# Ledger of designs, part 111: designed miniproteins, single chains, continued (4)

Each design is a single chain, and the fold is of that chain. pLDDT is the mean over its residues in the fold that is shown.

## One batch from the design tools (miniprotein)

Design m15859
Fold by ESMFold2-Fast:
Structure m15859 (fold): chain A 57 residues (1-57)
Amino acid sequence: GAAAEAAKRAGSAAGAVAAAETERLGGDPQQAWEAMRLALAGDYEGAGRAVREAAGL
């Protein structure tokens, strides 16, 4: 439905922004997309770790 499409669209936009910011910080944008995928699956701890590794934090 429209709500599911809006959520998917918002997730894609957030993932694109996160990937772009990760790349600008010198990290791997593919890891940012993987982190978004984990978050959408409900694995917020895994997503957080992937983001930190990608950003070199």
Scores: mean pLDDT 70

Design m15860
Fold by ESMFold2-Fast:
Structure m15860 (fold): chain A 60 residues (1-60)
Amino acid sequence: MEEVVDRLAAEIVVHRTTQRLFEEAEKYGLEVEELAQRVAKRARSMTPQEAEELAKKYGI
């Protein structure tokens, strides 16, 4: 879960897209709203540099 949240948060900060959020929620059987809130909280705590590093780590 935490890895998915980090990946989605980095994608939002770096690429400014939420498309993958819906796909990941469906894939893991999660409520979109709950996942979105968790990802938003992580994205707000993330610096652009940290987001770039995570994007490289996860290949996004």
Scores: mean pLDDT 74

Design m15861
Fold by ESMFold2-Fast:
Structure m15861 (fold): chain A 61 residues (1-61)
Amino acid sequence: GLVEFLMTAGGLSREQAEAAARLLRSGRATPEELARATGLSVKQAQSLLDNRAALLAFGEA
């Protein structure tokens, strides 16, 4: 699922990956908010938001 993908590919902890998944599902997260939740840079967080639709496809698994 999305959490497992974010842990494995993104190098996030389970806690960070779960927070990121919630923010991505909300559709209201800013890059700065996502960066704070994950420890990623704002640029990396923006990349996750730009790919939100593809990332959410893993959340249905």
Scores: mean pLDDT 78

Design m15862
Fold by ESMFold2-Fast:
Structure m15862 (fold): chain A 78 residues (1-78)
Amino acid sequence: MKLLFYSDDPVAAAKKALEEYGVSVDVAETLEQAIASFKSGKVDAVVLGGKTLEQAEEMAERIRKEAGVDVEVKKIDV
């Protein structure tokens, strides 16, 4: 299962995700970038900045449809 993280500081969150979860992670500024990262098959997680849980869940639904991957949404506190 892939991970979609959301945080107010996506760069700090990406570093924390790598350190705490040991996953390969990309930072995405847009939904389209997140979809492309998951479609590449090269990453286990993507971090989105400045999103609420509701926004992250809506984006996760589109990622599941368009990238064909199962993603779990998690908050990273930094």
Scores: mean pLDDT 79

Design m15863
Fold by ESMFold2-Fast:
Structure m15863 (fold): chain A 91 residues (1-91)
Amino acid sequence: SENLEVTKTELSETKTVTTSVDKLNPSKVQTIVIEEIPQPDSTELVIETNESGEIAKGMLEIAVAAYAVSKKQKIESLELESDKAVAVLKK
């Protein structure tokens, strides 16, 4: 983790891509895409990763939880797929 180079790129006001490169293995690149979709009474949060499987699911769940805490919002619903999380957040 401490040997990772992390780059964050804004694709739009509501969409960001974070790329992590292992300094000891530069060919191993992980990408996380975070998108906020504002709704009238909530925010839909979509997080996607280029990794899949059970480890990716755990990472996505942690990312959603960290995002909700940082925004002081509650997770109303969370749908986890192997490479994607969709959450509905409310205040």
Scores: mean pLDDT 79

Design m15864
Fold by ESMFold2-Fast:
Structure m15864 (fold): chain A 73 residues (1-73)
Amino acid sequence: PVWYVEVVVEVNGKRYSTGFVPREFPDLASARRHLTNLARGLLRLGNYDPEKATLSFEIDEERRRLRVTARVE
């Protein structure tokens, strides 16, 4: 099924978002793995250490929406 997925990166009080992007995943666990990998990749591209980031998920299974917020301290 199609999920609407968003990655939010918060660093030094600034927020960046991909917006909700439609993508097909077989299940919620697959969508979560994809967003975790994407968030870590975006942090690396921005020259941030993903090991210093906290990831939090916001899930709406009824509307098939999933957001990950990666925060760097």
Scores: mean pLDDT 86

Design m15865
Fold by ESMFold2-Fast:
Structure m15865 (fold): chain A 102 residues (1-102)
Amino acid sequence: TTTKKSAATTVGDGTTDIPLNITNTKGETEVKVEVKVTVTGGTGNVKVTIESPRETITANVPAGTGTVTATLKLKKGDVLTVKIELEGDSGTVTVEVTATEL
């Protein structure tokens, strides 16, 4: 099962909650999470935090376009939180999150 969300954040911080359609009801399922980040109209590095109730992954993406990929163990009903912190004085960050149940 794949869940895709898109969010746009101006200069500053943004948080996106991704509800997941996990089919396994009795345990953890491995989920591949891809966060694609694009910075438009400015310069800056982007700090990406991917958070589940049990795991937190942080990565830095240089100005332009980058993708953070992680595999997390998630349960039905978990909410994935993606936090974006744009470092810089201007620009818009567009975030696409794809979660694929493995």
Scores: mean pLDDT 69

Design m15866
Fold by ESMFold2-Fast:
Structure m15866 (fold): chain A 74 residues (1-74)
Amino acid sequence: MSSVEFFKKIADDYLKKGLEALDNGDYETAARYFEKAANVYRVFDPEKAELFRQASEAARNGDIETAKKLAEEA
């Protein structure tokens, strides 16, 4: 259970990089970071993993507002 906090920290780093990529217009890079965050959560928190997967899909489609909202809610 304490290792979950370590994985959350890794996912938070991916979230920050994804959000910065969205701000810079690098939608493909943002989608990759959100997918990495989703993969981290998939084992421990499937609901948060699903939000990050949806954020990744929104980023790939260039829907910045939806991608940011979903990633921040996760």
Scores: mean pLDDT 82

Design m15867
Fold by ESMFold2-Fast:
Structure m15867 (fold): chain A 100 residues (1-100)
Amino acid sequence: MDELAEELLEAARRGEIEKVAEEAAKNPEKRKEVLLGLGEALRRAVEAGDTELAEKLREAASFIGKKGDEENREKREEAVRFATEALEEAAKIADEMIEE
C-alpha cells in the first residue's frame, strides 16, 4: 500500500495520473487496490498542504468510481430488460387463461 501511494503521488506530480486512472479503470481487480492507494496518496498530499496535488488525486479517484458505476448501470439495464420480457410472457399467459 505505501509503495503504491508513493507511485501514485509521483505520477500525479508528473501529470501521468489520468493515464494511471484509465489503466486501473480497465481492470476491475486492480480498481479497488488503486482506489485505496489514491486515498492514502490524497491523505499525504493534504498533510503536506499540496492542494493542487490533492485535487488531481481526487479527480483520478472520481474517474475510477464513475467507471465502476457505468458497469453497474449496464448490469441494471440488462436486469430491467429481462424483467420486461418476463412481464410480457406473463401477460400472454394471462390472456390465454382469460380466453373463454
Scores: mean pLDDT 72

Design m15868
Fold by ESMFold2-Fast:
Structure m15868 (fold): chain A 73 residues (1-73)
Amino acid sequence: MEEEAREVAREMLEKEGIFSEEDVERAAEHMIALAEKAGVPVSVVVELARAEIEGDEERAKELREKILESWLA
């Protein structure tokens, strides 16, 4: 999961023109921290990031709601 978080973070940052390994690592750490803070598996945050990259608004909305529900519990 940590490796998948790094891979999706790299793809997101590359689309924004950012190629720094330090920034990729920091972004992946933030994704993992958000998952822990919200009480969801890291895979849920990774899937949300992939849905946003692909422009899958419906899937992204479902995953955001899942994260919010867990956060508010």
Scores: mean pLDDT 78

Design m15869
Fold by ESMFold2-Fast:
Structure m15869 (fold): chain A 81 residues (1-81)
Amino acid sequence: TAATIATIKALVAMHKNSTIDTLILLDLSSLIASVTAQLDAIQADLITKAANGSSLNALLIELANSVAAIINNIIAIKKAN
């Protein structure tokens, strides 16, 4: 739901704030923009799939996989830099 995605965005923002000290050498503005764009794309995709009759379980699995991909990308960027 939109409320669930808003909560996830808030959690990602809090996580970014907690890691700012460790990520200070990265372009944080680009990272923030990239994560936000990915979350907006996930929200749009889930809304479209819900309108097309996708089951709640299928949407939750897709959301979980998409969020995991974003987290893994953040970890990979941190390790590379």
Scores: mean pLDDT 63

Design m15870
Fold by ESMFold2-Fast:
Structure m15870 (fold): chain A 61 residues (1-61)
Amino acid sequence: MLSEEELEEVIEETVERYVSKVPEELRDSAARTIRALLRHEYYVHGLDAREIAENMKVLPA
């Protein structure tokens, strides 16, 4: 299990990788949505960073 600081780092890395694949005008909105979803999944549903990363791999981009 990652520390809270390590989890936030993984979330930000995942967000950055994903938003680079969306149109520039949508990047801010996509980043905010992805951060909110990843934090929600971790804190509400107890997903760890590994599970979050795996879920992001299957999203259509």
Scores: mean pLDDT 67

Design m15871
Fold by ESMFold2-Fast:
Structure m15871 (fold): chain A 104 residues (1-104)
Amino acid sequence: SLEELIELLREMQRLILEITDALLAGDKEKAKELLEKLEKVAKKAIKLAKSLGLDDLADEVERIVEEVKRMVESEKSDLEKILTAIGLVLRLIGMIFELELLLG
């Protein structure tokens, strides 16, 4: 359902913030563990979005996960990690807003 998709995107938003916090704390092991959880949630969101005919949204979710993965694997500065996380969270908020408008 559309409501289930919104909840999955909200969980992705929470996980991205938790991953960012772990990276800022220097805890790469925790960040990788949270990334695995994000990938599982995203896989469910992608499958559900495609089943609803929302292919563009599914593609955007996939792009967000790839950007989080690069953030975890890269030697980026703390500022660059924060700015990347803010951008990704705003993209998820935009998708959630569009889906909520479809619900009425």
Scores: mean pLDDT 88

Design m15872
Fold by ESMFold2-Fast:
Structure m15872 (fold): chain A 71 residues (1-71)
Amino acid sequence: SNAELRRLRDEVLRLAFEDPAFAALLRERIQTEAPWLRDLSLDEVEADPARAAELTALLRAVLAEMRRHAA
């Protein structure tokens, strides 16, 4: 859902601000898996269910990877 996407985005942006290593990981994963993000606004992503689902999955994966490395 768009509510989950917004929640994940806000959490990811907060963590990227607090942790430069996480910011670097996030940047790399976006460049590799969602390069289309540079050409679309967030409103355009939210309007496309397939793109919203792809971004939601990517943000979940990045958060899970960070949690594994922090353990």
Scores: mean pLDDT 79

Design m15873
Fold by ESMFold2-Fast:
Structure m15873 (fold): chain A 90 residues (1-90)
Amino acid sequence: SERLEELQKRIEELLKDADMEKLKAAVEAAIAAQEPRAKANADNNDPEIRYELLMEVLDIAAEIVKDDKVNSEIIELAREILELQREALE
């Protein structure tokens, strides 16, 4: 809980300096690139598969923004949040 709150607060601080339009475009492009895999798993309600699909989107978005330090850190923190949420289901 405390670590999750720290990560969320760090993202909020980074968002003040972030190119939000660039971040949005990168996430939208990542979702589009991952769409065939998402469609193949549309009826799959397995939390593990849903986690894998979300991580794949974040991995693609991270590659798109790799030369943008602020947006790259935001995506890395989002990955950490997703991993902590997955661990909470164990």
Scores: mean pLDDT 82

Design m15874
Fold by ESMFold2-Fast:
Structure m15874 (fold): chain A 71 residues (1-71)
Amino acid sequence: MEEIEELLREAVELEREIEKALAAGASLDERRPLYQRLGELLRQIAELVSVEDAEKLEKLVERIKEELEKE
């Protein structure tokens, strides 16, 4: 789960970077490496996750978002 938590944290941070790039009017070429990295992270998470961990992953994502954004 520690490995999954690290990957989820990186994915959330990349989503924020993509949102900032979109808001700044960044081109697709500028955003492409962010999308590629996000896709790679999601693939790694999918390889590690079991059906039993789905609820735990959802709670981890919520906690990570809360830690990064506060609340």
Scores: mean pLDDT 74

Design m15875
Fold by ESMFold2-Fast:
Structure m15875 (fold): chain A 115 residues (1-115)
Amino acid sequence: SADEKKKKAIELIEQIISTEQMHADMLKMAAEVDRYFGEPESVIKALEEHAQEEEEVAKRYREILEKLKETGDVKEALDELIKLLEEEIEEHSHMPALVKKLEEVKKKVEKIKEE
């Protein structure tokens, strides 16, 4: 049903947001640990910049979720989600394990869309 499809989309987007936020928080913790041990500023800044990028991605997923909750437009939300996942796959092309995980998430989105 349309309601079941919307519920599945919401649950999947919430899971993605939680994962991105957890990754950002872990990167911030790593930066603080590295700062304490006197690691090079370039290493610390790279971790902080990566954390900020993950927070910005999490914000974009939250915007998709809020719009879905307001409009009920599941198709638009899933199309926007696929575009953002494709962007992340391109950005992380040098990390094959992460690309594989992002492609698995994208397949889950496509499956919901085909229902």
Scores: mean pLDDT 87

Design m15876
Fold by ESMFold2-Fast:
Parts: sequence; C-alpha cells; structure tokens
Structure m15876 (fold): chain A 110 residues (1-110)
Amino acid sequence: SDIESYYNAGLSALKSKNTREAIKNFQKAADLCEKSAPSEVCGQSYGYLAVYYAVIGRKEEALKYADKALKYAPNNYEVLLNAYNAYVLTGQKDKAKEVLEKIKKLFPDK
C-alpha cells in the first residue's frame, strides 16, 4: 500500500541517518492514515512522528501522535518504545511509566 511504502521509505532514511527525509515520509504515511481505516503501520508512523515532535518541543502534537500510535498498534514494540520516549521527553511521567511496564511485561527479553 502507499502508506506501507512511505513508512518503509521513512525507515530506510532513518537507517541512512537522514532525519529530514525520514520525517517527510512518516508524515506522508500519517496524512494517508487520516483518510483510511486504523492499521498497525499507521500506529508505527505516528510513533516516529510523536518522538520527532517531542524532540523539537511541539508537546501537544507529540502527545496527540503518541496517543494515536498506541490506539492503532497497542502491543507493537516499536510503537510502545516510541510512545515511551515521547512521553519521557514531554514530562508525562505517569504515561511513560505505564508504557514502560507494558514493554517489560510483553517484551521481557528486550
């Protein structure tokens, strides 16, 4: 799908340490997700955007995307890790603790 293609392009850009291209592709995936049924790839794309917006100080947008990521893919390791990082960066101690406890329970070997 186009959503999956943009998400995969974003991952490829991250591996190449091209943050600008990565966010551009995750944003394109997210824009398509707003017009489609919820999917795990939508959650994964929202998760990366949540961390990015948290890093650049866009707290409200970071929290919106972190919450959407968890709603769409609540048991996905990548989503849980990105949501945890977004909550830590935005000072959401209780939400960060809840997500961390879930990671430890679902992924004890990580």
Scores: mean pLDDT 88

Design m15877
Fold by ESMFold2-Fast:
Structure m15877 (fold): chain A 73 residues (1-73)
Amino acid sequence: SDKKKAEELIERLRRDVRFLDELIPSLPPEAAESARRTREFLEETIKKAEELVKKGDYKGAVKVAEEGLEEVR
């Protein structure tokens, strides 16, 4: 179902944020800045996808989450 898919994709985005949280302290300044911008983008994507889930727009949430994952990989 789109709801289950949206929830799974949002969880994947949250895992990517956690991965960056662990990685950023060990990066050079320029790489850390880039990673922090990616992290901010991921957090905004999660917030947008969660808002769509809250509204019952599961198909929209899936699209937003998939586009977010594609952009950072």
Scores: mean pLDDT 88

Design m15878
Fold by ESMFold2-Fast:
Structure m15878 (fold): chain A 68 residues (1-68)
Amino acid sequence: MDALRDFLASIGAPLPDEVVELAYRELIAGRSAEELLALTMADVEAVLPDRAAVAAVYLAAQWLATQL
């Protein structure tokens, strides 16, 4: 979760803790690098109600895959 939060801050897209925790739990936790790379924008949009957060979380998932 901290890596997700740190990445979002680094790209100038800090999100509320509730949104970061939701994204981590539903989209990132327990996934392999290959599973994270397989995530689509539609998968992220299905979890997050805020359109502005969708692109930032999608980019974060792609970046986290390179760090695993």
Scores: mean pLDDT 77

Design m15879
Fold by ESMFold2-Fast:
Structure m15879 (fold): chain A 73 residues (1-73)
Amino acid sequence: GGAEAGRAAAEAGRAEGAAGAATSGWHMQKYGLQGNSEAAAKDGEAAARAGRAEGAERISVMGQLAQKAGLED
């Protein structure tokens, strides 16, 4: 059903956001000096949380639009 498709897409969006945050964290860890890796890890966690929230919101909006289009078609 549409709910399962929406949840799968939301999970994919969260995974994509988390992967982006992990890549950013690795880059900062490689670039940073002692102590900067801890700051990068915390920043990476915050970015991952933000990415997951953004992904879920985007999928929710897209799901609502698809549902409206389906009902009106």
Scores: mean pLDDT 62

Design m15880
Fold by ESMFold2-Fast:
Structure m15880 (fold): chain A 92 residues (1-92)
Amino acid sequence: MVEIQVEAEEEIEAGGTLTGKAKGKGEGIDSLHLTIIDLETQEILAENIGEGGKEIEVKVENLEKGKKYEIRGIAFKDGKEVAENKKITEVK
């Protein structure tokens, strides 16, 4: 079974750094896509694409107090999405 694990802080302070990490688990993952998305605007603030056997990381700074952001990881095999996971971070 293919799975993606996504790790991010549940809460950060305004002016801090939000770090998202993703790792694929299972056979045949070709690539991982990791994005940080503003949930209000749907704007992609950061993205990284890596090989399926590696951990990948994205970072953003200067996030706005009171907003929520989605850290979204997707695993691909043969050009198709095979797993998704997401975390939400709140800025305080």
Scores: mean pLDDT 83

Design m15881
Fold by ESMFold2-Fast:
Structure m15881 (fold): chain A 79 residues (1-79)
Amino acid sequence: SMSRNEVELFAGSSVGLAEMMLSAGGLSIPASVLERQIEELERILKEAEEKGASKSTLEDVRRMIEELRQKYAEVRARE
């Protein structure tokens, strides 16, 4: 198990990675890659909630999950 500070750092890094993927990959990101990233962020969100991460950290992770879900739906609709 990670400490609260470690979870917050990991959550921030994971959100940053997802933002980079969305910015660089655009419509070229495979649905399977988006699905895996959503699952990973949902796991991070649960651990962050359990460890009492800050409201801002939890909101950032939830926002990114929603953005990835919207992108996943868009990509799937084109297949």
Scores: mean pLDDT 81

Design m15882
Fold by ESMFold2-Fast:
Structure m15882 (fold): chain A 85 residues (1-85)
Amino acid sequence: EPTEEQKLLEGVIAALTIVELEEEGIFNINKDAYEKLKKALEHYEKHKEEVIEVLRKLGYSEEEIKEYEEAFKKAKEILEEYEKK
């Protein structure tokens, strides 16, 4: 079973992955991958305070944490556009 910290970081990794793949023009995922990414972002939204605490504990700066918040907003927009297809 993944640790609580690993579950919280899964949302961060998902958001960064979505942004990177879209920027590279290779964001083409199947329905199962889409559902997994969506759930990871939803988990972040429910546990935002815990995610921030874990990131600080791992040594991320306040500037990096803000970048991750921006990445989540961008990832949500990318997934919403993907839902229209």
Scores: mean pLDDT 73

Design m15883
Fold by ESMFold2-Fast:
Structure m15883 (fold): chain A 119 residues (1-119)
Amino acid sequence: SAEKDLKEGEKAFEEGDYETAIKYYEKAAKTGSAEIQKKAVENLIKVGKKAFEEGDYETALKAYKTASEANDRLNKEGKLSKEESSKLGIEITSEQMRALSELVTRQLVADGKISEAQG
């Protein structure tokens, strides 16, 4: 069930298994009630934020992409209002920009194009 998928995702997230958490939340976001699907999108954003805090920007971007795709589906299906979907979309886009900025900065430092004090 979608409720079970949400719980399995929460367990994986608590254990630091973000790849498994993303997979279960993606399932919950496709098949659950509107309430469960909304929680799955919010939890995908939490996975992205936690991965970002740990310096795993690639996993953060994967979580945000999955959240964005789920948010778009829920809006198209009428399960999220345009206002709710827009608010989530702004948050997801903002967090994606932060993660991309950090990846670009890290790469520029690694390539010797900027110093760590400038990144």
Scores: mean pLDDT 86

Design m15884
Fold by ESMFold2-Fast:
Structure m15884 (fold): chain A 57 residues (1-57)
Amino acid sequence: MEAAREAEARAFADAWVQGILNALGVKVLTAAQQAEVDALRAKALSLGRTAVEISER
């Protein structure tokens, strides 16, 4: 049960991060850019997980 919800949250985060990387148009990220991407990915995961939990309340 939980695995399916986590998979959806991860898929959302991955798609969102892909969009950001495409917008940057950079193949190699600086340390600052990498830190921002990591923070945004963590936030996207949290939001996706929260949305799934709310829908199943």
Scores: mean pLDDT 71

Design m15885
Fold by ESMFold2-Fast:
Structure m15885 (fold): chain A 86 residues (1-86)
Amino acid sequence: SMMPEEKIKELAEKGKPYVEKDKELNELVEELLKSPYEEARQAAYVAMASAYKAAEAGIYEEIKPKLIEELREVVALVREREAAEA
């Protein structure tokens, strides 16, 4: 049986083409994927998986602004953590 993390990464690969079409969303996801923190990288995979599921359901354009806002908050927290541990 597939681990939850493996399933999320599988869905994230399907979501990647949707994310790459939006400059701001792509930049936020790429920053999180380059993070030394596993939790930050997981947030990026979850966001990409969410983009795929929303696109499949026909609501991607509706959820995209909320997804961007949520990732901005995550990126801000990750940057704060990196600065504190530097």
Scores: mean pLDDT 85

Design m15886
Fold by ESMFold2-Fast:
Structure m15886 (fold): chain A 89 residues (1-89)
Amino acid sequence: SMDELIARIGQIDPELAAEARAVVEEVRRAKEEGYISPVLLAAASITMAGLVFQAQLIAKKTKTPEAKELAKDMEELGRMVAEMIRETL
């Protein structure tokens, strides 16, 4: 689940997890309301892409197993958010 991914990310980088959670909650709200605005679509997509890229850069620079798992979990979360957006459209 996305909440389990966010919890795992938070064990390594609590700030990154908090930013990811904010995006997930905004998209979940849009899904419950049955509508996603073009502004929210753009903001959520760009923000998640940026967070994934940041996690990948951390993994590349630090080369620790923890940073590698952070990047993998962020990439998976990004995929799940993109799917939730597509299902709402």
Scores: mean pLDDT 87

Design m15887
Fold by ESMFold2-Fast:
Structure m15887 (fold): chain A 64 residues (1-64)
Amino acid sequence: SAEAVRAARLAELAATARAEHQAVQDQIDANPDMSQAEKDALFAAVDARTGARAEAVEAEVAAL
């Protein structure tokens, strides 16, 4: 069903978002001299990619 596909894709997206958020945090921890603006930009990039993936999930579900 479309609902089952959406649920599965959103679970994958959530796991990917958590992994990417952790990777950004690890990068920040490795560079203590990083500015707040650079930190904000890295997290904003993760959020933008996550949003694009969510749109792709809705497009996939709409095609079912």
Scores: mean pLDDT 88

Design m15888
Fold by ESMFold2-Fast:
Formats: structure tokens, sequence, C-alpha cells
Structure m15888 (fold): chain A 76 residues (1-76)
């Protein structure tokens, strides 16, 4: 399993990809996940916090953002 910094770097890489694609919600979600990991949250806590932040977003944007962070987690 990746270290917290390696996982945070994976989320940063995903954030830059989402930004390049013009997906601002998925970009912000991935960036927040990276920041939470660097702040000492576990991966589970970081993903839960981001999911709560996404709760008020449109369903399509929420699903896309959750997919992006989940894929970054699995690729780490």
Amino acid sequence: MASPEELAEAFDKRAEQMKAEGNDVAYEASRRAAELLRAGKTPEEAIREVAQWLKDKPEEERIRALHAIGQAYLDA
C-alpha cells in the first residue's frame, strides 16, 4: 500500500488531469483528498470527508468526482 504522501501525489496527479479536462468539481475533490491526507487523515477519512463535501453537488458531478478519487486510490 502507498504511503500517505505517495497517495496524496496520486490524488494531485488526478486533480491535474481533471483540471485539464475542465472538470472543476472532480479537480477540487481530488485536491481536497490530497490535502486531507497531508493533514494526517487516513485514506478512508479523506474519502469520507470529500464525499460529504460532494453531498450538495449535482449527482453527475458527484459520481464523476467519486470515480476520479476512487481510481486514484486504486492506482496508488
Scores: mean pLDDT 81

Design m15889
Fold by ESMFold2-Fast:
Structure m15889 (fold): chain A 90 residues (1-90)
Amino acid sequence: VPKEVLEAESELSLYLMAATVYEKAGDYEGAAEYARKAVEAAERYAELTGDWGPLAAAEEALARALEKAGDREEAEEARRRAEEARARAA
């Protein structure tokens, strides 16, 4: 496995875990911040591997955090991107 793929996968896992922890704590701004970082890592992972599944998961995490933070328009955008990524993963 190329080092770039391993780094993207590790960052994705770390940031998704952080987003979940902040979401459970009620810190939706922190959850959205880490979910955005997870999206960036998932985009790199998808470009390197062709696996779009992680991007769908990251965008869903971002959408949940944004909705809870009151950023409904941005949440809808993230939800749409998650659906697009999921369609590519199929």
Scores: mean pLDDT 85

Design m15890
Fold by ESMFold2-Fast:
Structure m15890 (fold): chain A 69 residues (1-69)
Amino acid sequence: TSGGFARFFAGLNVDAADAGAKEMEKLGYKEAAEKLRELRDKIMEVRDDVDKSIELFNKGVEIGQEALE
């Protein structure tokens, strides 16, 4: 039961990280885009763990915020 929800939640975080990476590339922040793509792959590796997925999502937000400074 929990595994299905964890994977669904990880999928949402993967989509958010991929969308963020594409946006960063459009803005010229190539390193931030690469970091977000690496983060997406890490989320997929831990997709059965909701807490780890949340931690990685928060790191993605930080990467985006730092790039815009």
Scores: mean pLDDT 70

Design m15891
Fold by ESMFold2-Fast:
Structure m15891 (fold): chain A 70 residues (1-70)
Amino acid sequence: AAVNALILQANALLRGNQSALAEKLVTDFLAAHPGAAEELIKQAQLLADSGDKNAKGILFFTKRFLKQEN
């Protein structure tokens, strides 16, 4: 439920060309819910594979955050 709500909100920001706010939303969510990263990647990948270009942005932000934590 929380992951789906995040994807919808980040997608809306990306549609409004607010990529910096979308990335902050994704990174803030993952900092608060570190165990949600795997599910977020899975859901964003499924949407990206179905043709959602904004979901590719969410996937990219998620992977970037995980690299910064390493």
Scores: mean pLDDT 82

Design m15892
Fold by ESMFold2-Fast:
Structure m15892 (fold): chain A 115 residues (1-115)
Amino acid sequence: MTPEEFVRALDEAIRLIEAGAEVTGIRIEGDKLTIELRTAEGEVKTIEIFASRENLETAEAALKDLAARGPDDVVLIRVVSTEEERAAFEAEVAEIRAALAELGLRLVGEYLLEL
């Protein structure tokens, strides 16, 4: 899977969960993460992500936290390809946490995926 295909598949899963889809199954098999979702309309969708084991385990944890989040909970998921993007993410996390707290929101998960 290319970095672009990985980002696209992850974004599709995130978008469906944010739209209220139920995660009915999530599993890692070798280099593949399979996510099964049921939409509000009752449609079943399967998304497959191919990556390193480390990225798959991070993505699984991130998507599970996103699916389990409460109304005031925020999960931050970032995909980076450069050291500059990594440094920017690490520098921004504390500022993001403080800004969310002023709005009565909680940062409950922070996930960084490296391509």
Scores: mean pLDDT 84

Design m15893
Fold by ESMFold2-Fast:
Structure m15893 (fold): chain A 81 residues (1-81)
Amino acid sequence: VSSSDAFTLLAVASQLPPDATLDQLIAAFLAARPEVAKRVGGDRAALRALLEALATKFLESHDQPVGPDPLGTLLALAQRS
């Protein structure tokens, strides 16, 4: 897991509409990082787990509250930026 992937996740999240779903976030991230899709082998559950870990690491590294939904928290934070 790279810091570059975490920043890419934040960047694509910030470009989505305020009512964007997690599936839209995942699709946008894969469009920006097709190598990650290839690495995960199309396993959506593994991809969601990877993105959740990236979101948690990013939020913790920036002293942001993680909460019970790290990916949703990151998406909300990006939308307010």
Scores: mean pLDDT 73

